# Designed miniproteins, single chains, continued (3), part 31

Each design is a single chain, and the fold is of that chain. pLDDT is the mean over its residues in the fold that is shown.

## One batch from the design tools (miniprotein)

Design m9044
Fold by ESMFold2-Fast:
Structure m9044 (fold): chain A 110 residues (1-110)
Amino acid sequence: MESFKNSVEKLLKVLEELGAEEEVLKLVKELAELTLKKIEEKLKEAESLDEEERRKVLSEIVSEEIALNLFLIGININIKLAKKGLPQAEKDLKLEVEDIRKLIEELKKE
């Protein structure tokens, strides 16, 4: 879990170094922070579950961790390509920003 947090932090630093737009950087950071918080809460809940249910929760956590890392890598690639003037990468980045906004709204539901 600590290695996962370090991986996310490294990807966010790369995003900053690539000179991502302030709005994109803030949204990606917020999504990463909310996802990490949700994972930590699930891990605490898993400690009180039986063996079978615990295994299911841990499997879901690993899947979410992989998905977040792949998503952040994809955004980094699209920012890098957009800076090189590739129109498709700019369009893909705009769609990814819209998806981030929707995911943040889902995670923030009280």
Scores: mean pLDDT 76

Design m9045
Fold by ESMFold2-Fast:
Structure m9045 (fold): chain A 56 residues (1-56)
Amino acid sequence: SAADSVGGAVELGAREMGASEEGARAAGKTAQDVVNAGGSSEQAGKAGREAALKAA
């Protein structure tokens, strides 16, 4: 699904930028949740970033 693709991309991006394992997973899951709720890819990326920072 589109949510799976966006979630995977956001999780990978978080890992490449040095996020923790927990932070990267939180970023990907949050991004999937945003897309599934009808949010844009931009909103998903922002929410994922915030989740990664909170989990760190």
Scores: mean pLDDT 79

Design m9046
Fold by ESMFold2-Fast:
Order: C-alpha cells, then sequence, then structure tokens
Structure m9046 (fold): chain A 102 residues (1-102)
C-alpha cells in the first residue's frame, strides 16, 4: 500500500540522516574526506550521490573493523538519493505534461 511505501521511505530517510551525521563527524577528523564532504554539500543530487559513495568508501577504508557496516549504510544512503532523484524526475515529467495540456 501507499502507507507501507511511505513508512519504508521514512525508515530509509532516518537511516540515511543518521549515517550522514556520522560521515560529517568523520569529515571533521580528516582533510581528504572533508574536501569531498564540502563538494557534496554544494553539489546537485546526481553528483552528491557519487561523492557520498566515495566518502563511504574512504571512511570504510579508514575504519576496517567497521568496513562491512559502513558499506551497508553507504548503500542505504545511495538508495535514498536514487529515490530523491527519481521523485524529482517524475515531478518534472508531470509538470511538462501539465504545461502541454494547458
Amino acid sequence: SVSDEIMELIKTKLIADDFISYLKKEAEKNPEIKKLWDQAEAADLETQRELYKKIGELVAKKNPERAEEIKKYTDYLVKYLDFQINVRKKKEELEALRKALE
């Protein structure tokens, strides 16, 4: 149902938000990660997706004991960004259709 889809999205957003907070703290400790973080904050969704993936890879490399967990949360974050990109594209398609009908 739509309600079930909304609940899954809320859960995914909460996981992504928590992981972003974690990555921000890691960026404050490491200049290489901070450079990518600063680029991601200024980027569009598509570029931000690729940058967060790179940040996740670097953070996993620097935390080998948690690497599997960090990679898993990076995948959740990427999936959430993919969802936001798809929603934006669908909104653009609907707006174009509305304009064509009027």
Scores: mean pLDDT 86

Design m9047
Fold by ESMFold2-Fast:
Structure m9047 (fold): chain A 77 residues (1-77)
Amino acid sequence: MKYIVTAIADSKEKAEKIAEFARKLGAKVTLFESNKYVVRAIFDSKEQAEKALEYARKLGATATLFENGKELKSVVK
């Protein structure tokens, strides 16, 4: 199963910290810059995905966790 964490940060530095944390947890991470800084991290483990979600929340990002494309848990500021 795949678990996806999408985090939206207001700063590049926060987005990069979230991306690095997710990569250390074994995720495949993509960082997008458009009107916001978006981190998309794909995990094989729900526990690792939830750790990334909580870390993003602590940095003030809006983060959502998806399982197979369905939203399981959202953390909003």
Scores: mean pLDDT 76

Design m9048
Fold by ESMFold2-Fast:
Structure m9048 (fold): chain A 66 residues (1-66)
Amino acid sequence: SARQRALAETLSELSGIEIRESQQDQRFLQSVYRHIFGREISPAELSRLTPEELRERAAEARAQAK
C-alpha cells in the first residue's frame, strides 16, 4: 500500500538500508526499526506509525544519544 511504501522509504532514509518493494514485509520493517532505535517494535505499533512520527522518534533518539 502507499502507506507501507512511505514507511519503508522513511525507514530506508533514517537507516541507510535499501528497502525494496519485494522486501517490504512486516518482519523486515520491524528489523530496520530495531536497527535504528535499538529496540523492538510490535506489528500493531508499526502499522499505526506515520512517516512524520518516525522522523520525530529519530530526532528524539539522536538527542538522547548525547
Scores: mean pLDDT 75

Design m9049
Fold by ESMFold2-Fast:
Structure m9049 (fold): chain A 87 residues (1-87)
Amino acid sequence: MISKEEALALVEEAAARLAEAKSAEEMSQVGHDLLVRLAEGGASEELLRAVQRALLHGLHLWQRTGDVEAAIALFREEVERVLREAE
């Protein structure tokens, strides 16, 4: 089972990479890499689904607004909520 601290560290690393992404394809690749690393770390199916939903919500917000900071903030808020509820 992945620890909350390890999951948060991976999320923060992904958030930094998302800030550097130049396209929706690059953002999707960062999201995919995050999900793979979480799964390898022993993340639950529930956590993986929640992170995937948070990534999709962030991507949709970015596509509508072009605001990468708002998209990353939404993603982080949703993941932090799930991690708080799971622990």
Scores: mean pLDDT 79

Design m9050
Fold by ESMFold2-Fast:
Parts: structure tokens; sequence; C-alpha cells
Structure m9050 (fold): chain A 75 residues (1-75)
């Protein structure tokens, strides 16, 4: 989905040097548009947790589980 991939690339750009290091992990995730937007907010608000967030999402199967993981890691 071009919209999802474009949103992921926008997150990489917004994170700067940290985004470049995370690009492959972020692009490999199967995410809905809504989950990408929530992930963007979380990664920008908590850059120190970006690797933990991406790793947690890679281990989750459903969109609901991925959203719950973001909420837990950024609470």
Amino acid sequence: DDEVENKKMAVVVELGEHGAQLASALLALDLSVDTVERLREAMLAHPERNQEILAALARRATDAEKLAAIDRLTA
C-alpha cells in the first residue's frame, strides 16, 4: 500500500539520523494507516524507545495488538 509506505518514509525523514537507522525495520512491518499514524506519534514523542517499539510490533500479529503494544511502551 503506497499510502502506508509513504507514511513510513515520512516518519523516517522526521526522525532524522535515528530514522535512517530504523528504516529497514519500520518498512518491514505490516501496518494499517491508523497504526502507522499512532506509531509516528509514539516514535516522535519517545525517540529513545524507537527500537523497543519496532521490535514489539514485529512480534504482534494483529493491528489491535500492535496499537496496544504502542500504548504500553509509551504510557
Scores: mean pLDDT 78

Design m9051
Fold by ESMFold2-Fast:
Structure m9051 (fold): chain A 61 residues (1-61)
Amino acid sequence: SMEELLKQALVYAASGRVDEAIRVLLEAKPSEEELEQLFKAMEELEVSDEDRERIREALEK
């Protein structure tokens, strides 16, 4: 499910496994609303600005 994929991506990002988070998100193709909720959750889990920016940039291409 989309919820399971987004949770998996969040866990990867929080663990510093940014490339794996990107892979999961490219496969999941979440909506803009789902992405905004995910990025808020990443910020709450203290995922670095650099890692969050890298994920966002990868999804825009």
Scores: mean pLDDT 84

Design m9052
Fold by ESMFold2-Fast:
Structure m9052 (fold): chain A 67 residues (1-67)
Amino acid sequence: GLLDDIALASHGAAHEAMERARAAGGEVLDVEVEAVDETHARATATTSKGTVEGEMTVEEARARRLL
């Protein structure tokens, strides 16, 4: 359903934000995820060295899971 789709996109966005945060060498202090719309999620990771964002669409999340 729609909620399952945005949950999948949200998980992917959070994962991308955390990976970008680690690459920047910051300690991850918080991760906030928002549904930008019904097909797109954004996550913001707050680190000791600043903030980084990750984004994922429902279409990308489905494609990456081979579903």
Scores: mean pLDDT 76

Design m9053
Fold by ESMFold2-Fast:
Formats: sequence, C-alpha cells, structure tokens
Structure m9053 (fold): chain A 94 residues (1-94)
Amino acid sequence: MVKVTAEDQTLAVGENYTVTFEVLGAKEPVPLSMEVRIDGKTYKVHTEMVSDGDVVNLTIKTPDKKEVEVEAIGRMVVDGQVYEDVATGKLTRK
C-alpha cells in the first residue's frame, strides 16, 4: 500500500512545503503515481518505480496566498489491485 502525509504548516513565501509518500507491503518494485494539487488545481505529477519501505518526498514552493489547501494523491497497482491514499494539508503564509 501507499501512505500519504500532507501536514498543516505555516511557511514564508517561497519556502518548501513537503508531502511524503511511504510504500508499505509491496512484494516487488511497482510504479507509484503521485499528484499534488493546490486549491483543486494540479500543481505537480510524478511517477517513479518504488520498492517496499521507500519514501518519496515531493516539494512545492509556498505561494503568495494567505492560505491554500494542498492535496496529495498516491496511487499504485499491485497484482491488479489498486492502492490509493489521499492526504490534505493547509499551507498558511507567514
């Protein structure tokens, strides 16, 4: 499975906000599809091959907005079964 983490943070404009994708229980290397959305709009899409226990970090630059919603979506297919996790965090500008 994949576990996604997107925490609530207060950061200065241009500082890196990190979302984390943890791979658990993959029997063999599989593609992990990752998407980061800001206020419902796709900001970043990345896919890479991952193995059990891998941790992938995706970063975004804190925008010049008082508050945005960051949604991170991780998806993988193992033995024809879809595993998906979604995390939502609030990113507040200092």
Scores: mean pLDDT 85

Design m9054
Fold by ESMFold2-Fast:
Formats: sequence, C-alpha cells, structure tokens
Structure m9054 (fold): chain A 118 residues (1-118)
Amino acid sequence: LLQQAIEHAQEARKLLEKGIEYAKKGDLELAKKYAKEARIKLDTAIDNVLKVLPSLNPEAQSLAEEALDYLSAAQYYADLAVKAKSPELAEKYLTKALEYVNKAIDLLQRALQIQQES
C-alpha cells in the first residue's frame, strides 16, 4: 500500500505537470481535465496511506502523517485548478499542487525506506 501510494502520487505529479503545460499555452479546458485526473490519483494515494498508517513503525508513521497533510494540500489546490476561471489561475493552483505532491512523495519514499529497514 505505501509503495502503491507513492506510485499514485507520482502519476498525479505527471498529470499536474501536463496541466501546467496546457495552462501556460492558454488551454484552460485541458488544464482543468488534467487537474481532475490528478485529483483522482491524489484521492487514491491518500486512501492508500490511510489504510497502511496503523501498520507502520512510529518513525515511518510520523513521516506518512506529514505526507498526508501535503497530499491533502495538493488535492485542495488541484480542486481550485478544476474551478479556475483563467489559464493564469489554473497555472498558479496547479504549480502549488505540484509543490505539495513533490514534498509528499519525498516523505513517503523516506517512510518506505525506514519501514523496510525495520
């Protein structure tokens, strides 16, 4: 589940990057499409982290809990991007979502390493 959460977060990252690319080109409809797809992947990643959380050792659990905060922030900004009324706003929100997804992936990868070393 922790590895699957990382994989879904990485898929969300790629979708957010595509959304930013289309927002920069002024294509609001495609930017919103990729924001919606990223939201679905973030929701799955959050669900997978929540399911594995009770099975983690305390250090890995702490990192996974911090990653959940960043995944939730990313989901919030991806949702704002879905509702954005301009390409410029979509780019702003998608860029924030991407920042938080990158932080979450780092924390989840560190949690996985600690869990595997135990």
Scores: mean pLDDT 90

Design m9055
Fold by ESMFold2-Fast:
Structure m9055 (fold): chain A 74 residues (1-74)
Amino acid sequence: EEERQARIEKLVAETKANLDKEKEKMIEFLQKVRGFSKEEAEKIVDEINQGTIAAIEEIYRALDKLVEEREKKK
């Protein structure tokens, strides 16, 4: 089970790194398309990225649990 948690942590870290790379583009989008200030855009992007990381972590945990349940039922 520890190996499964380590795998999830790696995937979450990769997601975070990808979100960090896209953060500047997301801020620019909000400023240009919606007219938000840089400070407001950064706050929105940070809130969304934090929620996305949490959701991805829960999705990976749910997938691992679902696979385990299906393997045990075979």
Scores: mean pLDDT 77

Design m9056
Fold by ESMFold2-Fast:
Structure m9056 (fold): chain A 85 residues (1-85)
Amino acid sequence: SEALARADEMMQETLLRMNEILAKVTDPSKAKKLSELMVDWAREAVAMKQRIAEAQSDPEAVAALLAEMERRRRDVLAEAEKIAA
């Protein structure tokens, strides 16, 4: 479905951006925190993709879940930048 494709795109693009941030980090403790955040995001994104799959018969619920995923992506990227600073 288009919604699941969009959710997968958001997951992959977020992981790619976090990996770019991680590549610039020289502090081992910050690198560990970023790696843990990436794992947590991947798990959260997979769970959200499952919720979107379950909600396919409800377009309003699908739209709400995609909007939530976009907000969570933004929050996670902000936290990644904060850890890297």
Scores: mean pLDDT 89

Design m9057
Fold by ESMFold2-Fast:
Structure m9057 (fold): chain A 62 residues (1-62)
Amino acid sequence: SAATRQAIMDRLRDKIVADLLAAGVPESEARAIADQIMADANGDISLVGPLAVARLQKIRAE
């Protein structure tokens, strides 16, 4: 259902924010990055994970 998909998307967004905060990103920037990842996924749940991983890897790069 649409409600189930929205709940999954909301949880994924919250997880991305939490992962970015754990990586040392400030809260306002973490929220903006998460919002951009969700926009780039364009409703495709399968793209959210890969986009988040790629962004986190870039942030964690030495």
Scores: mean pLDDT 83

Design m9058
Fold by ESMFold2-Fast:
Structure m9058 (fold): chain A 64 residues (1-64)
Amino acid sequence: MKEELRKIFNYRESEEERALEARLRAGEPVTIRASTEEQYTGYMVLRSTWRRIGLPEPEVVLLE
């Protein structure tokens, strides 16, 4: 079960993460919409990691 989530939501290797990081480095505004609590938690962790390495934080919002 957790392995399936890691394959679907592997932010380390996803094209989405690469695109988000590139936009943050370019100083573009980024807003991420999470459809599940697991996605929201994953993006919150990723946001903290980006903040620690000196990138601006994207906005993350959780849908129902």
Scores: mean pLDDT 67

Design m9059
Fold by ESMFold2-Fast:
Structure m9059 (fold): chain A 92 residues (1-92)
Amino acid sequence: AAKVTPLDDQASKALPLPEENPLEGRYEFTVKKDAKEVRVEVEALGTGDLLIYVNDQLIARIKVDKVGEKRVLTIPASAAGKRVVFRGVGIG
């Protein structure tokens, strides 16, 4: 599971990021069609893998080794207008 936070006004405007339900371990949004590169902070609420999808294609897999680990991720401008999914999955 992960918590996703926009880091700037561009991220907040490009990403309609509702508050994630931590019980689902999944975060989904559609990037605005005119968005440039967008930066988000991801905080690990558990250990495992964080998977990032754009239009149902896996584009990144991030290993999470510690609870409370924070990483800044860049969502590329090529994702503008596309569905993005952040999914936390445990290994085991």
Scores: mean pLDDT 63

Design m9060
Fold by ESMFold2-Fast:
Formats: sequence, C-alpha cells, structure tokens
Structure m9060 (fold): chain A 91 residues (1-91)
Amino acid sequence: SLEEEIRRFAEAWKAADRNGDGVLDRAELREMLRLLGIEPDDMDAYVDELLAEADRDGDGVLDRDELIELAKKLLGLLTQEEVDYLRSLLD
C-alpha cells in the first residue's frame, strides 16, 4: 500500500541520517536508496539525477522539504494527509 511505502521511506531516511541532523548528504542519500531496494546499475549517476532535481539551490544536501519532494517523485503524487503522515514519522 502507499501507506506502507511512505512508512518504509521514512524508516530508510531515519536509518540513513546516522547523525540525526535532519538532512541527507550524498552518501546518506545513496544508503537510503539502497535501504529502499533501489539499486541501479550506476548508483552515482542516479544520485546525481535525484540531487539535480530535488536540490535546485545546489547546497549538496537534502533538507526535510526537499526529501518530501523526493518522496513525491519516488512514491508518486502524495496528498497533504500523506505528506503530514510522512512528516509525523520523521518526528
């Protein structure tokens, strides 16, 4: 279900954010993708594409809002309730 996918996304994010700072750098994003079972032939190229789309300001990290946008890209269009659910799982 979409709710299970949202929960799995949040669990992968929390596991990848090892320092608990609420942002994911490139290496943490890579680990999150692996935890989600996303293992493309070229992980570096895939991470580059995701960062280029989500990190428009080019700071090299994904904050909470940018990661919510990544969730919409990976899981599909999320309602406000589904976004709120995802945010609640990260608290």
Scores: mean pLDDT 76

Design m9061
Fold by ESMFold2-Fast:
Structure m9061 (fold): chain A 85 residues (1-85)
Amino acid sequence: DRELALRAGKLLQEKDPELALRVAQLGHMLSGLPPSADPEVIARAIEIIAEEQGVSVKDAIRGLGEGIADDNPELAAELKALADE
C-alpha cells in the first residue's frame, strides 16, 4: 500500500532522519534506489524491502517498529499503530 508506505516514510523523516537514511540506503543496495531521506524515496525503499522479504508493507512497517522499540519507543508505537490499520 503506497499510502501506508508514504505515511511511514514521513514519520521516519520527521522523527528519526538517521533511520530514514538507513532505510533508503537499504533500498539503494537492493534496487539502486537513490539514498535520500525524502519521504517518497523512503516509501519506495519500504516497498522494495517488503517485496524482497516476501511480506506485506504492513508487516515490513511492523518489523521496523519492533526493531526500534528500545531506541525510539514513541516512533515504534506510531509505526505499530499505522501497521495495525
Scores: mean pLDDT 80

Design m9062
Fold by ESMFold2-Fast:
Structure m9062 (fold): chain A 61 residues (1-61)
Amino acid sequence: MTLSPEEFRASLLALIESMRAAGASQEQIINVVRHLAEELREVDPEHAAVAEEILAELQAE
């Protein structure tokens, strides 16, 4: 994927809303975003940083 950081953030937020609509708990959503951030750290550090920012926002709620 050749998404800008802003496009990636929008896509990840849309995924989170889709998960909430499907009945996922906040803990389940946090786990999905955490795993995504961990996988991206080695291959796409720019998108990993965006995922980590969203993870921090979710954990602060």
Scores: mean pLDDT 80

Design m9063
Fold by ESMFold2-Fast:
Structure m9063 (fold): chain A 112 residues (1-112)
Amino acid sequence: LSNAVNALVSLLKHKSESVRINAIRALKELSKQYPDLVAEHAIEPLVKILEDKSEHPLVRMEAINALKELSKTHPDLVKEKAKAALEKIANDESELYEVREAAKQLLKELEA
């Protein structure tokens, strides 16, 4: 399983946006069965995607969705690793509205 998670994390750097989206979605689904393993290997790479303003908005939104799923089992770790990035995005008026709104929603869930 760690080999599969590491392979998916490697695909987060793929040149194809569709491959990156599918890798994030696969990590999100895998986190439902193996939350500890996915949290250990994927939270920081997902936060890096979220921080990258040059990344496609759909890829960044999928990263927020995956972090939201991981927050159900590892809320403290997601908060520790993602809060600063989410707060920056939520308060940045130059960000796409949909990305800003998704960041605000996850922040609200992490503070509950």
Scores: mean pLDDT 88

Design m9064
Fold by ESMFold2-Fast:
Formats: sequence, C-alpha cells, structure tokens
Structure m9064 (fold): chain A 85 residues (1-85)
Amino acid sequence: SEIEELVRRIVELLDRLIAGETDPRLRAMLRAARELVRTKTATGARAARDMLLEVLKHAAPELRPLVEEAIRLTEELEELLRAAE
C-alpha cells in the first residue's frame, strides 16, 4: 500500500539520521519518532513530525536536509492516514 511504502521510506530515512547523529538526546528523539511512524496512526505521524521539528533546530548542517525530508514525508503520511477509513 502507499501507507506501507511511505512508512518504510520514513523509517529508512530516520535510521540514516540516527546513524549520523552524535547527540544522544537527538538520537533518542529520532528513535521515538521512528516508533511513532510505525504506529501508522495520524496522531503518531503528527507527534513524529513535532519531534523532527525539534531535532531540526539542533541538527548539524549536513543532516538538516534529511531531517527536512523526514518532516515532509511525515506530513504526507498524516494526510494519507486521515484520508483512510
């Protein structure tokens, strides 16, 4: 499904961010965002987006574009989940 594929893409992107992040607090937030995305709920997707917005404030310049992409994809995921029955 489109939802399953989008969740997979977001999780892979978050795993790349976790591998590149050296701040343990930001790594914990990225792991929490990953688990929220895996719930496949609109509420979970929104909570993941909010966590990623906080990560973006502190992200190293080389990781910033990946965090911005993750935010965009979590917003897309929330919209799809809200549209689902």
Scores: mean pLDDT 89

Design m9065
Fold by ESMFold2-Fast:
Structure m9065 (fold): chain A 98 residues (1-98)
Amino acid sequence: ELYVADVLSAIGSIEETDADLVRRDIPLLIELLQHESATVRQAAATAIGSIARRFPSLAPELAPAVPALVELLSDPSASVRQAAAEALGALAETAPGL
């Protein structure tokens, strides 16, 4: 699926530790949180959580994801709910005032 490749690209950017490349992909990851595929929503939430943990300085750019992540806590997929909870936990650790 095309969007899964985009999420995987963002995860690859995290591994390279380049904050500018990661920042480029954040708006797309936020959009993917509302994707029709549970696999894509889970991958996007996981990527956001990883970014929050590895790049605490990017917390302001990730703040717009918080409402979408809260909605995913009620997602029909247990794996999506878990990924959203983990992402919210990571964001709370890096920026408690979000």
Scores: mean pLDDT 74

Design m9066
Fold by ESMFold2-Fast:
Structure m9066 (fold): chain A 66 residues (1-66)
Amino acid sequence: NAEELEKELIEAGGERLKHILEQLKKELSDEQYTQFLKEAKKVLDENNGDITPVGVYAFKWLLEQK
């Protein structure tokens, strides 16, 4: 569920991650955005809830789409 993944990521990363996710949602298709959310959640889980690698991963995705 994309909405639940988005909520969990925003809860962990706060307003900064929310803005990055909003930008990615504009740049990516619905399918790409859902895939991104799943991968970002894996990064969060694999790093014991550390948001820093998730933020780096999201920023890399954002730059790649431009």
Scores: mean pLDDT 78

Design m9067
Fold by ESMFold2-Fast:
Structure m9067 (fold): chain A 118 residues (1-118)
Amino acid sequence: MLTESEKLLKEYLEKLLGVKISDEDFQKILLEVLSEFLDNIVELFFLTHYVLGDEETVELLAKAIVTKDEKLVEEIVELTLEKFPGSKELIPDRERQLEIVRRFVELLREKIEEYLKS
């Protein structure tokens, strides 16, 4: 089942791309992307709680996926640090937070593009 913030991410992506994705299909896509972070539970926790868990962050996330604008990845990290100072205790290196968000955006973009070609 999609969380409220994950559902908003789907709705923003649908609006930006002009497509419709079922909740079931989007959940499958998200789980496939998040599975790539299973080797690092700290990164998975950061993504699920601080990035995907925030309604304001998911709007920027959708824009980053569609536009490929690297500045939006930086804005996501800055917003996460502002709203959740404890995220820096979990992952102290800002460059590592940027790498995690960038990798998540790239993987999710690839899976969505693959899905839409089907």
Scores: mean pLDDT 85

Design m9068
Fold by ESMFold2-Fast:
Parts: C-alpha cells; sequence; structure tokens
Structure m9068 (fold): chain A 81 residues (1-81)
C-alpha cells in the first residue's frame, strides 16, 4: 500500500537525520530496515546483501545518503512489480 511505502520512506529519512549525530546507530537502523525489507519480499536477498555491504563501506553522511536513496528507488521499483 502507499501507507507502507510512506512508512519505509519515513524510516529512511530518520536514519539519514540520525547519521548527522550518531553515524553507527544510523547504519544499524538502516541495516535492520534492509533485513525487514528482504523478509517482506520488497527487495531480494542479493539486493539486501549489496546494500548492507555498501552501508558498511560508507564513511560519510553523503555516501550513506546515496545508499539510502538507491534503496528507496529499488523498493519503489520492486513494489510496482
Amino acid sequence: SMEELEAIERRLVEAYLLSYTDFEAARAKAEELIRELVRRGLISEEEGRRFIARLRAAKTVEEFAAVLSELSARVLENYEK
């Protein structure tokens, strides 16, 4: 539902905002969201592994935001299928 997509987007925004004050906590929240998205079938296990690896490699808020933006786009693409 649209409400489900809005809830996911809110969690992505919350992780992004948290990355300015607690980068490790933000990464952990984003990783947990990715695991939930895989469990719910909104992204594949392969996609989830790639996103988690990229989050772990991210060293800046900018790199972190880029990963979250791609994750958001991928969830939207898969939701429409």
Scores: mean pLDDT 86

Design m9069
Fold by ESMFold2-Fast:
Structure m9069 (fold): chain A 91 residues (1-91)
Amino acid sequence: AADEVVRAAELLAKKGDGITQKYMEEAARAVRAGDYARAAELFRKAGENSKDPVLQAAAYAVSGAATALHEGRPDLARELARNAIELAEKV
């Protein structure tokens, strides 16, 4: 679950510019540290700074995945992270 969220964040960092990339990298670090609430906030900020609507949707999906991890819902987190990866592949 956490590994899929990190993978989604790393893919989204490659697709985003400047500030969006920085938020995605910081969020991935927060996930690795187990700070899922902070990760969700950072992914949300990445989405707000995204100019591509598909990249924005993917960022919000991975924010939802981090929230699911925070709530102890790893199956939902995996599903949302996979959705984010599928969206990111279309950018």
Scores: mean pLDDT 82

Design m9070
Fold by ESMFold2-Fast:
Structure m9070 (fold): chain A 78 residues (1-78)
Amino acid sequence: MEAVRKEAEQFAEASLRDAERAGRRANEVSPEAGVQELLTRTGMTAAAMKSMDEEVGEEAEQRGRALAARLRAELEAA
């Protein structure tokens, strides 16, 4: 059970990093595209994790929202 949860957490971390990378790439076209790409990818990750483990899904959702808010703030400040 611990191994499955740890694997889910590692997958969520990798997916969130990929989402941030994709969001920054889309930001080269427009800030709105960057934020939208990040939100779409982090939302999908959170939904998938919540289906497997509710607690991990909630943590992924919060981390995704924090990443999106940070990226949005950086883009608005630039």
Scores: mean pLDDT 70

Design m9071
Fold by ESMFold2-Fast:
Structure m9071 (fold): chain A 62 residues (1-62)
Amino acid sequence: VTQKGIQLYQEYLNGVDPLEKAREAIKKGDNETALLWLGVAMTGATTNEEFKEISELIKEIL
């Protein structure tokens, strides 16, 4: 987790959905911001399905 990732995690604690934000960033072509939000989403993932979805999105934008 980067320092910028910590800042995005604080946004998450304020009620932002990190996976939704990551998908929005991907659609806009902002892969850097998308990766940071995907990192935050991984901290909240509770199922194998959620984790796999996040991993697939990371691989898509690498």
Scores: mean pLDDT 72

Design m9072
Fold by ESMFold2-Fast:
Structure m9072 (fold): chain A 81 residues (1-81)
Amino acid sequence: MEEAKKKVEEYLAKAISALLKRAVLRALMRRYGPTEEDLEEIEKLEKEYRENARKAAELAEEVPDHPASALAKSLAKSVES
């Protein structure tokens, strides 16, 4: 159980990190204009976010009472909505 909790936190942290980097980069692109590298980085970050959010949500089913598990499931749902 403790190992599953740690993995949920780990994947959730990676998903949140990717989401934050994507949000910052999109804000910079709106202000300064997008470059080809920026568009490639956005696509990469979006893939990392979706993948890690999904893995966190799957592992969250093993530890449903963990506070991070509710957030992981909400994050995965927001990606698919």
Scores: mean pLDDT 79

Design m9073
Fold by ESMFold2-Fast:
Structure m9073 (fold): chain A 63 residues (1-63)
Amino acid sequence: KKELLEKIQEVARKARERLPDFTPEQAREIVDLITKAIKYLTEENDFEKAEEYIRKAEQLLNS
């Protein structure tokens, strides 16, 4: 749990730095994926989905 939260925070930090370089559509998609990861981690306690969504956000961020 703690490692996953730290991963989400790191991806969110990278997104904040790089979002100005993306299109509005890409930026919204990345933010939505990060938001879903946080929701699954904190509200749903679904660690597998939280990890899946953060991984997708990181892939888009690094593409």
Scores: mean pLDDT 79

Design m9074
Fold by ESMFold2-Fast:
Structure m9074 (fold): chain A 92 residues (1-92)
Amino acid sequence: MTPAQIAAAATNIFARYDTNGDGVLSRAEFIAMLNELQKRGYITSAQVAAYMAMFASFDTNGDGTLSRAEFVAFMAQAAADPGIARYLRRFV
């Protein structure tokens, strides 16, 4: 996937889980996304734990949320995972 395709897919996923339109993705919304990816066979339970740790590293102010820009950057790194790349391709 190109960086532009990853950014477009991540933006569409963000909009899906940002149901209140506050411009941030909460920890609960992020866990819901990871659980859906695990249930659909894109990632393993071990990868859910790894991505939760990566969420914490992108949440630099510790408020328990990711901005849209932080989420796009997160997905750009996570796209190295074939399962995440396969999921992102559905949103391009």
Scores: mean pLDDT 80

Design m9075
Fold by ESMFold2-Fast:
Structure m9075 (fold): chain A 89 residues (1-89)
Amino acid sequence: SEAEFQKQIAELKKRQQEIQKVIETELTDEEIKKIEKFAKEREPVLKKEMQEFKKNTSDPDELRKKLIELHKKFLDELEKLIKELLAKK
């Protein structure tokens, strides 16, 4: 449903804001560069996956589900990297 999609987007946005706060308060400049490198390398891969999915699907609900899936995957990988960086301190 539209309401469920908006709820999932809001939860992802909240996670992203919490991640950003940790990056700004807990990470060194060198560690921030590692996060930036990760984003630059992973974002094109996820965009390509979304583009390939769009070639076979025009259903808005399926596209929304795929967008949520890819966004969650990116944030999960980002959180894992941050936890690994923090564990080395």
Scores: mean pLDDT 85

Design m9076
Fold by ESMFold2-Fast:
Structure m9076 (fold): chain A 96 residues (1-96)
Amino acid sequence: MAEEAREALERLERAVEEVVRAGSFTPEQQREIEESVRFLLEKMPEEVEEAAREAEEKGLELAKKAPESREANLELFRETYELFIERLREAIEKEE
């Protein structure tokens, strides 16, 4: 995989960490996440689609067990994006 894909994944991981640390979604962090995901989707669409599907399934499972609260939503966000990032990292390692 291209070095740019790894850099985009790093930016995504940092943005997610910042949102979790702040305990809130900021427009700047949301934009950074969106741009990084868009870039990754453009470079490795199949892997992004599969990772997104797995993350969505995890998010739905967690949502069934969690109350509707800001804290629960932030935890859902963290868990789903951590899985998404992990799957993409695995894909990059396999395709090198």
Scores: mean pLDDT 76

Design m9077
Fold by ESMFold2-Fast:
Structure m9077 (fold): chain A 68 residues (1-68)
Amino acid sequence: SEAVEKLEKLAKKIKDEEMKKEVLNLIRTLKTISDEEEQESLARIGLRILAQEFGLDPEEVLKELEEV
């Protein structure tokens, strides 16, 4: 899945170990989803929530995901 591959590449760039763990947990959850469109949607929603929890700009983080 393209969404999972992008998140795995993004996770390698994350310096905050706790945020990295949460992104890896999100990837694990997404791998249980068989529908690629649902997987892409939940990847974006999950990443936006994590960005907010870690005090980052969700739009900037989502832009980094699209650029990977």
Scores: mean pLDDT 81

Design m9078
Fold by ESMFold2-Fast:
Structure m9078 (fold): chain A 55 residues (1-55)
Amino acid sequence: SKIDEALAEVERLLAEGVDFFDALNRVRRKYNLSGAEIGQLLDRLAARRQAELAA
């Protein structure tokens, strides 16, 4: 899905050393994400970050 592609792209950019907000803005423009879709993307990113910090 579009959100899954956007999530993978943000994670790839972060792995390449791109700043979180810069990565998010690039992906938002690339995939033309709506506010609701950005919310879904942020929820998934927050869940992954929380899981990593809990490990």
Scores: mean pLDDT 80

